# Designs tried in a protein design run: designed miniproteins, single chains, continued (5). Part 11

Each design is a single chain, and the fold is of that chain. pLDDT is the mean over its residues in the fold that is shown.

## One batch from the design tools (miniprotein)

Design m16369
Fold by ESMFold2-Fast:
Structure m16369 (fold): chain A 66 residues (1-66)
Amino acid sequence: SAEDIAEATRRALLQLGASEEEAERIAREVGKLSPEEAARYAARQALALGASEVVGRAIEHDLSKL
């Protein structure tokens, strides 16, 4: 579900060093999208908020496997 993808997104960002506020903000937007759009959107938003390329790629990979 979109909620599961949003939760996975939040955890991935936190695990790689993003702030709680950044992770929560991205997760909320991800929760509004279809699962397929969510993975790509989450990765783009993470990078826009200063997350590393490693964080973006990890999010996209993990969500694509759900």
Scores: mean pLDDT 73

Design m16370
Fold by ESMFold2-Fast:
Structure m16370 (fold): chain A 114 residues (1-114)
Amino acid sequence: MTLVLGVLVDASFPGSDEEVEAVIKAFVDTLEAEGITVGFVLGGVVSSLEEAEELLRLWAALGVRHLLFIGPRSWFEEVKPLAEKYGIRLYHTDGSVEEARALAREIAAELKAA
């Protein structure tokens, strides 16, 4: 299975660029270890719901159907209905590498069962 993955980061996220990259790497490496091929990763940083919706619209047209959101759960809850509007399944992490690995294992199991 080949996945086109979007990653959306809250611009006010307190982690460093290195910490964000470590989360994304842990997520992608875990998906690949579980047998999911990640073909493309499209990344974006957003400071508003308007910016998030524009990126979701564009990325949906490019074939993104799965997206990792890195930021607070309150922002995730607001972005989720926008992602659903464009047929994108939204996943959430608070920026923890261990949570990203656990989430990737759950997603891989779900994708292999489908």
Scores: mean pLDDT 82

Design m16371
Fold by ESMFold2-Fast:
Structure m16371 (fold): chain A 74 residues (1-74)
Amino acid sequence: VEEIEEFIEKLEEKIKELEEEIERLRKEIERLKKEGGDEEEIKKLELEISIKEGIIALLQGVISFLKKIKEKLK
């Protein structure tokens, strides 16, 4: 079932994109903290990271489920 494998690859690519976005947000938070930036803005960025981390966890769950289906179909 090649379609499951292709779908897993697409999900893994999406996870990488989200990880890169999280890294950028973390660098922005560090910069804001160093400059004495707005605490509310920092909290918003931290919330955005938490949401993206949650999405990654969900995508990883879907990948694990798809891998189990693939093994069962074999």
Scores: mean pLDDT 83

Design m16372
Fold by ESMFold2-Fast:
Structure m16372 (fold): chain A 83 residues (1-83)
Amino acid sequence: SPELDEELARLEKLIDNKQYKEAAEVVGRLLRTHGDDPRVREFFRRLAKEKPEEMVEVFNEFAATSTDPELVRRAAELIAAGL
């Protein structure tokens, strides 16, 4: 969908700009709205493979700011699959 494509593109740009707190907010929205979408899973796997250090920073920000332990667990699983 165009909305998903825009959110994924925004997430990658935030990571490239080292805006990890803002990237973590986009991760939370994606997991709440599209967490079971295979495109989201493949996107996280690709980023974790290509940018492992940056993805760890995004995860640390997400874990520190998220109040939902289920979403934190899902984020960890998606990132770990690419490492």
Scores: mean pLDDT 83

Design m16373
Fold by ESMFold2-Fast:
Structure m16373 (fold): chain A 55 residues (1-55)
Amino acid sequence: VSEESERLDREFRERLAGLLERHRKADPAEAEEISREMARLIADHGRRLEELAKR
């Protein structure tokens, strides 16, 4: 259980870090799209953790 959640946390952190780096370098239109991607990534991560808690 914890091993799976640790893997998801690591994957989430890496993806979020990549989006943050892209956001830092992005133009205004791209930055807005990346912000939406970050919001979706955070929401997806929360849902995955909830699914693991149900098992």
Scores: mean pLDDT 80

Design m16374
Fold by ESMFold2-Fast:
Structure m16374 (fold): chain A 119 residues (1-119)
Amino acid sequence: AIVVTESGGGTVAEGGSVTLRSKVSGVDFAKTNINWMRQPPGGPLLGVASLSGDGKKRAYGARVAGRFTISKDIAAKTAYLQMSDLRLEDTAVYYSLAISAGIPSEIGVGEGAPLTVVA
């Protein structure tokens, strides 16, 4: 089974920066697609960023483009979401999804990293 562990959330001031980490095991990480999703209090699950398994394709939600950067370290088996210029609207629980290559693909998701942005 794919195991995903998110970390690096907490309480951060508006305009600040934080990096979320996602450690992934039980899968070929070099071929694994990584998606970051977020769920604001009482809100829907929303797409934030994605990185293809080969590392060549990145995508960002319109509200985070230019402020957030998705990356992965294959040797460390860790995905990162670097977040800058944080806004009150970025307050959410952040989930990383690890999606394996193959048929059928497997999806791993962790318990989520809570982030609170304060004025």
Scores: mean pLDDT 89

Design m16375
Fold by ESMFold2-Fast:
Structure m16375 (fold): chain A 66 residues (1-66)
Amino acid sequence: AEELLKKGEEAEKNGDLETARRYYFQAAHEAFEKGDVELALRAASHAYKLLGMNDLAEAAETRARQ
């Protein structure tokens, strides 16, 4: 899951937002399946940010840090 999150970050850095979105959703799903709520919320935050949902992205990131 964390590796998928990093791959999403790399794709986003390269401007491939479609690939970044897919990796972020895969990372969130895999982390959630494994019970890693923190990582799932971090990945979801990145996905929300790519969709322009900055308020939801910030909420997910804040919750992940707790």
Scores: mean pLDDT 78

Design m16376
Fold by ESMFold2-Fast:
Structure m16376 (fold): chain A 78 residues (1-78)
Amino acid sequence: IDQTANTLSNTYGADPNQLRNRIINIQNSFFSNTSLTSDSFSQLPSSHYVIAGMIKVSAQDLGITLTDDQAMFLANIS
């Protein structure tokens, strides 16, 4: 999480501590809207789920709204 938060923060210019906290919050929200369990995501976030959450938050800060599927797709190709 920390390294991914710092990497995306550097890419999009967001504060890494704010981004990390937002990712944790949106991870729970993201999984509540998917077929995956939020518990699995919050307890042991895989790298691609963390990246998907960070992409969604970073895009929102840039004024771009991504769906959960779009964020996950971008994470898988990154």
Scores: mean pLDDT 55

Design m16377
Fold by ESMFold2-Fast:
Structure m16377 (fold): chain A 89 residues (1-89)
Amino acid sequence: SNFELAEKIVEAVNEQIPEDSGYRLEVRDLGNNTLELRLLKNGQVIGRDIFTGELSEDELIERIKSLLEKYAPELAKQIDFDKIREKVK
């Protein structure tokens, strides 16, 4: 499912986030084929992206990348998205 794929990608991103950074990425299933991506800093939501419909793996990765680049650009530079693509195949 779209949610299961997004959850796998989010888990792979979180594995690359430094433990002491306070950053965490989450995905929520809102129903009606709608997902919410959430970026947290020290337990506080600092960024969201909400989308409806089925997205490809590449489209999901690009949304996550865009969310990180917008709200945590220094964190985004530390994430190896090519490694994430390999893990979720």
Scores: mean pLDDT 87

Design m16378
Fold by ESMFold2-Fast:
Structure m16378 (fold): chain A 92 residues (1-92)
Amino acid sequence: SEELVEELANLIVSYIAEGAKVEVEQEGTTLNLTISGLNTLQQIGLALSLIGFGLDGIEVKVKIEGDTLNVTISGLSEEQAKKLKEKIEAAR
């Protein structure tokens, strides 16, 4: 739903406010995020929150690679993916 996209955007934006650096790439209905600049506890917190969106019908895959989180979001429309990308980029 559009509300889930807004909640997901707000979650990511909150971590940008905590010092996270986010790179975002859109591939049709899929959004790939590279998130860095977080400490280990913040990475775990964000990863657990993101996994929770999978229970609400958004497909989220999280891979922790050292100091970087690689996040794949699918199950969006192309329009929803574009809106999410724009909201994240505006918060940087």
Scores: mean pLDDT 82

Design m16379
Fold by ESMFold2-Fast:
Structure m16379 (fold): chain A 63 residues (1-63)
Amino acid sequence: AAEKLAKIKAVAAKYGHSEPVQQTLDVEDDGAVTRRTSYVFKVGASASDEQVEAANREIAAII
């Protein structure tokens, strides 16, 4: 909930990325609709692949 978003925001800021945005998508499969929530941020223009991977690993541990 709100606590997870706050933690994700802290990780994004730690690695110099943009403020994360919560996105909700409805996925349709065989007539059934499943709602999926994701958190998305923009990577800083000068960020290395290592910094992106580190941020993604920390966020995955929160979600």
Scores: mean pLDDT 70

Design m16380
Fold by ESMFold2-Fast:
Structure m16380 (fold): chain A 72 residues (1-72)
Amino acid sequence: DLDLEIQRTARALRDAGATDQAIIWGVKAVEAAYEGNLDEARRYIEKAEQAGATPEAVRILRETVERVHEKR
């Protein structure tokens, strides 16, 4: 259900006002977290923030990354 988690994350980030580029980095962060690479996931969150993720989008992304990593 990684695909479902990605779809939900992309929608949540868009609804929170993230740019398309920030959503791309956010999806990569979720994928990295699912693979167990939390350091890479955090790096992608930083890239999403730099690309125009709002504070709310960054909060959603951090919470999603931690949750997805725990489910691994």
Scores: mean pLDDT 85

Design m16381
Fold by ESMFold2-Fast:
Structure m16381 (fold): chain A 67 residues (1-67)
Amino acid sequence: SEVEELARKLAEEIRKNGSATSEPIALSDVPEIQKLVEELLPDKELGFYIGQVLGEPDKVTLTVVEK
């Protein structure tokens, strides 16, 4: 699924660079993406941050950082 593909992409970017920021995604998809990223990186302590998308109230950017 698109959610699973995005979670894998974010996890790979975090492994490589210690952080990742998503493309604009549906706000409702954020909990599932967070869960999948945490499952892919069980040995890492992660911080999650939501960015607003101007003009699109139902969309956000998700930023994930390794603590």
Scores: mean pLDDT 86

Design m16382
Fold by ESMFold2-Fast:
Structure m16382 (fold): chain A 55 residues (1-55)
Amino acid sequence: LQEEIEEANKKLKEATKKMVEARKAGDFDAYQKALDEAIEYAKKVRELQRKLRES
C-alpha cells in the first residue's frame, strides 16, 4: 500500500508537469490527456490512503 501510494504520487507529479508543458506549447489535446491522468492518480491516492487508514 505505501509503495503504491508513492508510485501514484510520482505519476501525479509527472502528469502535472505534462500539463504545464502542454499549456506552454498551446497543445490542448496533450493538456486534456495530462489533466485526465492527474485526476485519475489523485483519486487513486485518496482511495489507497483511505484503505491504509482503515487497515
Scores: mean pLDDT 80

Design m16383
Fold by ESMFold2-Fast:
Structure m16383 (fold): chain A 82 residues (1-82)
Amino acid sequence: SKAQELIEKGKEALENGDLETAARYFKEALEIDPENKEAYDGAVELARKADEAGRTDLAREIMRTLQKLAPKRVREEVAKAL
């Protein structure tokens, strides 16, 4: 599917350290399929790596995007972390 193609591109960008490109692809995938776990997990890992790289601005933007596009999954994962 188109969402899966975007997820694959996001993962490739993430592995290559292109955090901004990865953020765009995961956002586009979640816009197509908001319940997609692979896209959600990829975006969370991206936010973690962005924060570790000192890109706290990007990490916050990614988390805001997740809350906007996948609020049900964010609620589920937050509940599990508490």
Scores: mean pLDDT 84

Design m16384
Fold by ESMFold2-Fast:
Structure m16384 (fold): chain A 71 residues (1-71)
Amino acid sequence: IVDLLAEAARASGTPEALQAAVKAVNAILDGNYEEALKYAEKMREIARQKGADEAVRLTEKAIEYLKEKIK
């Protein structure tokens, strides 16, 4: 999961995506998957706005992983 978020941030190429990735990773380390999901969804939105297709795919994989953990 951390690798997916890091690669998505790199593929997005924006400071906003990097900041969201850092917050998502910190939330995962705290066991707060709901908070991590919120930041992963922000990363996906940033990627969509930039047309960064690879980042969109990576963030969608991360979002699915986090949703399974919240159940």
Scores: mean pLDDT 78

Design m16385
Fold by ESMFold2-Fast:
Structure m16385 (fold): chain A 112 residues (1-112)
Amino acid sequence: SAAEEEARRLIEELRRLKEKIEELVKAKDFEGALAAGEEAVATATELFEVLAPFLSEEQRLEAARLLAEIGNLVAELRDLVAAKAPYEELKKVAEEFLKKVEEFIKLAEEVL
């Protein structure tokens, strides 16, 4: 269906953004990682909206919780970047963010 094609496209975009964030973190480009992270949150939100009519109540609650966690982690990353926090703190938050994005992608793939 058109919704399945759109969802698959958004999943591919999220995977591409995840890889981009991983490389930017390795390069210590935290401003770039934050910008890509904010784009990943927007893409995940769009994916949630596309999938919402097809989710069970339990899946919708889990997806909403993951989306909220992803949003909170990008906000935490923004604060740490502004504070010029040590690399190890920035890396830890970025890695937790990437882990939650992967969990969201897996949930989306299980619904398709």
Scores: mean pLDDT 90

Design m16386
Fold by ESMFold2-Fast:
Structure m16386 (fold): chain A 55 residues (1-55)
Amino acid sequence: MKKVEELVEQARKALEQGKLGEAYRLATEAVRLDPDNKEAQELLEKVREEIAKKN
């Protein structure tokens, strides 16, 4: 639980800083560790949307 929460917080921080690659990596790892974690899934989707808009 705490490890996934830490990854989610780090991914959110990276996203806020515009570090889309780092945010994607961290959010993907969080989903991999806990596939049913809704917060991690939503964060990963948001990161994917931001990457798509920029590319």
Scores: mean pLDDT 80

Design m16387
Fold by ESMFold2-Fast:
Structure m16387 (fold): chain A 63 residues (1-63)
Amino acid sequence: MNEEIAKAVEEKAKELGATDVKVEVKEGRITVSFKIEGSEEEKEKKLQEIDNAGLRAYLEAQE
């Protein structure tokens, strides 16, 4: 389950052009680190999309 969420977050980040994407799963917590190019506004939009992808994967994994 956590691996599925981590994969969804990583794939979304890469899809949005993020580089140096690293996903770490510890117990029930997922930590994601990455770099995104673009303006601060573009980065914020990409971060929101990545966060939404992770949340959606989390909800789908529960039931």
Scores: mean pLDDT 74

Design m16388
Fold by ESMFold2-Fast:
Structure m16388 (fold): chain A 96 residues (1-96)
Amino acid sequence: SMKEEAERALNRAKIALGIAEGLLGILRGVRKLMESKGEDTSSLDERIRRLEEAIKRARELLAKAEEALKAGDYEKAKELAEEAIRVLEEAGVGGL
């Protein structure tokens, strides 16, 4: 069923977002430790920025996917959820 496919894609996207948010927390912790030791954080700051932008975009896509699912637009809900996963994968979340 298209509804079941959309619900499955949305659930996968929510899991990927949770992994991304966990990774962001870890990277922010590492950054604070490096800063406290006077170490260069420049490359880590860029990685954190890219991940924050990807999480923001994924949240926007997931909100739209949930609205589409509630409206019965299962194809659109699936496409938006899959786009959220791609955005997170491009930011390095899918490589864990």
Scores: mean pLDDT 90

Design m16389
Fold by ESMFold2-Fast:
Structure m16389 (fold): chain A 96 residues (1-96)
Amino acid sequence: MKEKKLEIEIFSGIALLTVAVDDLGIDRLLADPSVPKEEIIAALERSIRTVEEHIKRFKELAKKYPEYKNLIDRDIKTLEEALARYRQRLAEVRAA
């Protein structure tokens, strides 16, 4: 059983799919003028927390499986880019 790489790839798929679903959900909330500002803020704060926890878990996986560090680091970079976008959107919504 080559379980270690499969574990990393499954978690990568979950983390990246979560970002894709959250991006779609946030865009839909932003497009609907009937949605309260507080609901949009709450959605962004939840997405930020989820991405931060996924980054933390990936960093621990990179320590546990250093042979896959380069693969994990690429996924961390993608998640850090999503985190920066969510933080920027949150700042814009709070300022509006």
Scores: mean pLDDT 84

Design m16390
Fold by ESMFold2-Fast:
Structure m16390 (fold): chain A 69 residues (1-69)
Amino acid sequence: SSQELVELLNELGRAVREGDLERARELLKQLVEMGAISEEEAEEILRAIEEGDYDRADRLLVRVYLNSV
């Protein structure tokens, strides 16, 4: 549902800001399973977080949000 997607994206944004890679990976897996993002998009976001490029991670999350609402 749209509400579930928004909740997951908000939690993912928090995990990104905290540098919580394990939590981010779990949330990205849920987004892939619900069809909100592709596995390729999830890997790109995770890579940005792993590299400490939080600006890129945030931009990727904004794109996912805009494509989903």
Scores: mean pLDDT 80

Design m16391
Fold by ESMFold2-Fast:
Structure m16391 (fold): chain A 56 residues (1-56)
Amino acid sequence: AEQERQEKIAIVEERLKAAGKELTEKQKELLEKILDEAENKNVDKVNELLAEFFEL
């Protein structure tokens, strides 16, 4: 739950930084949206949003 959410968010952020991409305001909001969807038990939507965010 909370720990798993934090781990996934951290992985996304780490991968983004490793790719030399800085988090923009909009990307940060997308990350927050992913967290919100995870709390709403919308795992499918979380995965979809993560895939879009990972489109690097």
Scores: mean pLDDT 70

Design m16392
Fold by ESMFold2-Fast:
Structure m16392 (fold): chain A 63 residues (1-63)
Amino acid sequence: IKEKLKEIAEKIVKSGKTLSKEEVAKLLEEAGLDPSLADEVLKIAFEMEVEEGVKLLREAVLG
């Protein structure tokens, strides 16, 4: 289940689109997953974006 939520979060981040909680819930429902997990998917997507941002900042400062 967690791996599937991570896949959806990755697709959202890679698309560059800003999605609402309701839009994420709809994507989960279409994938056969529990739409109440939309908040968890958004949290994973946010954590991925922060991690990538920190990596880019570190590379820009150090190299």
Scores: mean pLDDT 72

Design m16393
Fold by ESMFold2-Fast:
Structure m16393 (fold): chain A 73 residues (1-73)
Amino acid sequence: SKFDEAVKRLAERLGLSPEEAEKIKKEMDEVNKRLLQRIKETEAKDSSPEAVRRAVADALIEVGDLLDKIFKR
């Protein structure tokens, strides 16, 4: 998946151990599942392009916050 490839590239660039990379992958996978579910629920309630774009933007902000937390650890 694109997510698996992104995590692999990030781990390689940061010199992370396989164990650290696996923990990050699991955390990011769970967040990704939650965000996709929330976007789908938003789309089901309001399928307007504006509502969907807002849900995607909010998801991207949350991903950014997660990455910031990971790199501050």
Scores: mean pLDDT 73

Design m16395
Fold by ESMFold2-Fast:
Structure m16395 (fold): chain A 79 residues (1-79)
Amino acid sequence: SNAKKEVEENLKKAIEAVKAGDRDTAIRYGLKAAKAAQSIPDEELRQKVLELVSKGLRAVLEGNDEEAIKYFEEALKAA
């Protein structure tokens, strides 16, 4: 689905940005992934992906890059 593809593309870019130390870019792509995830038709999957993306974004804001990558990768796997 388009929503899943957009989540995957934006999460991959968010992970790359975290690895590069570009937290502003990581937040931007993480937020784009969250917006795309709102369009996932399956309610249970939508809630799970949104929760994991939110945890990843919080980790980015807290400077916990390892945890941010972990949550974004879990969201990518779930989508």
Scores: mean pLDDT 88

Design m16396
Fold by ESMFold2-Fast:
Structure m16396 (fold): chain A 60 residues (1-60)
Amino acid sequence: KPSSEETARLVAHTILGEAARDLEGNVEEAEKHYREALKIARRSGDEKTAAFLEKKLDEL
């Protein structure tokens, strides 16, 4: 499946969320990025990625 702009944004926000949490300990920034990625996953019907991101948000 060719990557779309939405897929690229989902991946970027997931990576930025992980970096904010693990490198800076910035929970607020991590939450913002995970929530944006989750919105994209839900809009695209990517239930597996949405569930993964919901778990990441719950673990913050």
Scores: mean pLDDT 80

Design m16397
Fold by ESMFold2-Fast:
Structure m16397 (fold): chain A 87 residues (1-87)
Amino acid sequence: MFTEEERAEFDEEVRLALMEIKAVVTFPHPVKVEKLADGVYKATLLDDPSFTATIKEDGSITLSQPLSALPPQPADRPRYVNAHLQP
């Protein structure tokens, strides 16, 4: 099993890779991250599950489709914000 230190390092690398993916797609798209294998993570775009990115622990990112295949930017989702939690 991975050590606590190795787990924390992987979480940090995945977090940085997710920030980079968001920057690369130029739009604030929500993604789901799953561990596929040792040191390999898959980020799936929630708006379009066919668009995925593979992130390795070395920080390399591989897209399943070109950036031109991204759906149009979701409208910052004010309509999908949970309205029952009012300030």
Scores: mean pLDDT 56

Design m16398
Fold by ESMFold2-Fast:
Structure m16398 (fold): chain A 82 residues (1-82)
Amino acid sequence: TPQQQQLQSMITMASTMASQYFSSDTQSSINSQIQQSIQTSQTDIQQAINILQGVFSTMSTSSDPVVQDNANNYSQQANDIA
């Protein structure tokens, strides 16, 4: 479905941003939340999207303005498809 395609795109982006912009400790936390979202998506896509919103919210606390802007944009996309 379009929601499943969007969710997959968001998972890929969250994983990519985690590896590029965050410390190993923060990456571990983000990757754990991404795995939770993947498992949840098998039964409830809306809950999976909500978990990814949490990931992007965490990323938006970064001191890097580029990371903040990207995280806020993806968080808004998650709200729009939820």
Scores: mean pLDDT 75

Design m16399
Fold by ESMFold2-Fast:
Structure m16399 (fold): chain A 70 residues (1-70)
Amino acid sequence: SEKLIKELKETIEELKKLLPSATPEQQNKLNMLIVGLELAIQMLEEGDPNAEEIARKLIEEAKKLIEEVK
């Protein structure tokens, strides 16, 4: 879904904005989620049937980390 890819890209940008002020432990978690979200975009573009479920789970995990870091 184009809408889901947009949400993934927006989530990646929000995570990237937090990196400069994050602790080293938080930076590791942020970078892991960024890689996961980028992989989910690739899976969606390739038409992987599991991509939407994986993407939704990663967005949820990213939102929790954003609230924790802010």
Scores: mean pLDDT 85

Design m16400
Fold by ESMFold2-Fast:
Structure m16400 (fold): chain A 57 residues (1-57)
Amino acid sequence: MEEVKKLAEEAGKLADEGKYEEAAKKVREGGGSQQAIDYAKKGNSDAAGTLALLEGT
């Protein structure tokens, strides 16, 4: 599950740079829930998005 945390953090960085679609792909590859993927697409792949991903896995 440590790999999921790293992917979530990378997704957060991508979203912060405005690359929401790439961020969403990282979250999906990490096994995140659809809710977490939607969060990444909205540019919310920050600490809150990371927590949602970890709870979904």
Scores: mean pLDDT 60

Design m16401
Fold by ESMFold2-Fast:
Structure m16401 (fold): chain A 78 residues (1-78)
Amino acid sequence: VTDAEIDDGVAAIYIAIGNWALKKGDPEGAARTYEKAAELFPDSPLAPEAYRNMAIAYEKAGDTEKAEEWRKKADELA
């Protein structure tokens, strides 16, 4: 396996943890987890998904300004 394959696997784990936090009603925890995934693996193919899910998490947390910011970042990576 390459470092990129390992990074993608770890990024997927962080995204899964964030998704679980959103499902249980912890959007703040989800946002932090997605942010960590994007920060650690910015060049991963999963980074746009992390940014998009982070926008959803911030919106659910009531931070509409950060939600729009992360949506724009996700669009830039597409």
Scores: mean pLDDT 75

Design m16402
Fold by ESMFold2-Fast:
Structure m16402 (fold): chain A 66 residues (1-66)
Amino acid sequence: MLDEPLLQALVARYSALLADPDPAVRAGAAYSLGVLRKLGAEAATEPLERALGDPHPEVVAAARRG
């Protein structure tokens, strides 16, 4: 895909944000990873699985909505 390198860069960025101490930042990252996976970024699958295991309910909800 023409945008595959861009999708991979975005997955890496949002995956790093899943380690942020702020649950609001992690929720935004989880939602964005869900959107990227729908756009064909399979590399988003593993970070999304981590987000679904997050102790904060808003992060889990965001991962499900993306």
Scores: mean pLDDT 80

Design m16403
Fold by ESMFold2-Fast:
Structure m16403 (fold): chain A 77 residues (1-77)
Amino acid sequence: PSPETLEAEVHLALGEIYLAIGKLDESKNDFDGAIESYKKAKEHYERALALDPSNEEARRNLQYVEEKIKEVEEKKK
């Protein structure tokens, strides 16, 4: 694959890893850690979409992570 294709795949994978870390942090009631990890997942999914705008998986995961950030921020109040 091209370097751009590989870069998009790496960012998609990193997004999934940080999403998993965020879910783990949330399960421990570490809301600050969860928000930080979900924001990192968001940045990686945004980069994956910038490199491959047609990637529906990255788009759906980005929307999901944005929803999780909002949800966890509400729980901190």
Scores: mean pLDDT 86

Design m16404
Fold by ESMFold2-Fast:
Structure m16404 (fold): chain A 89 residues (1-89)
Amino acid sequence: MLTPEQAAAELEGARRFLEQMKKDIENLKKAAESATDPEVRKELEDAIKDMEKYVKRLEEALERGDPIGAAVAILGAAVSLTIAKNILK
């Protein structure tokens, strides 16, 4: 099990990752607004919605001080971000 100090360090890392995810979501929203192909825009919007769900889970995990829940939410958000970036390739 994580010590209290390790849990605090993991939660701090998770907060920094949350800020990066919010930035990535903003960039993807701009890409979706700029998309001329309706199918590409729809795929980006769906990926953004999935990322926002994981961001909410991460925020909830941080609020309750749950480093394991935060880590799971981060992995989900990272997968959704990878899918969105692949749509843009």
Scores: mean pLDDT 81

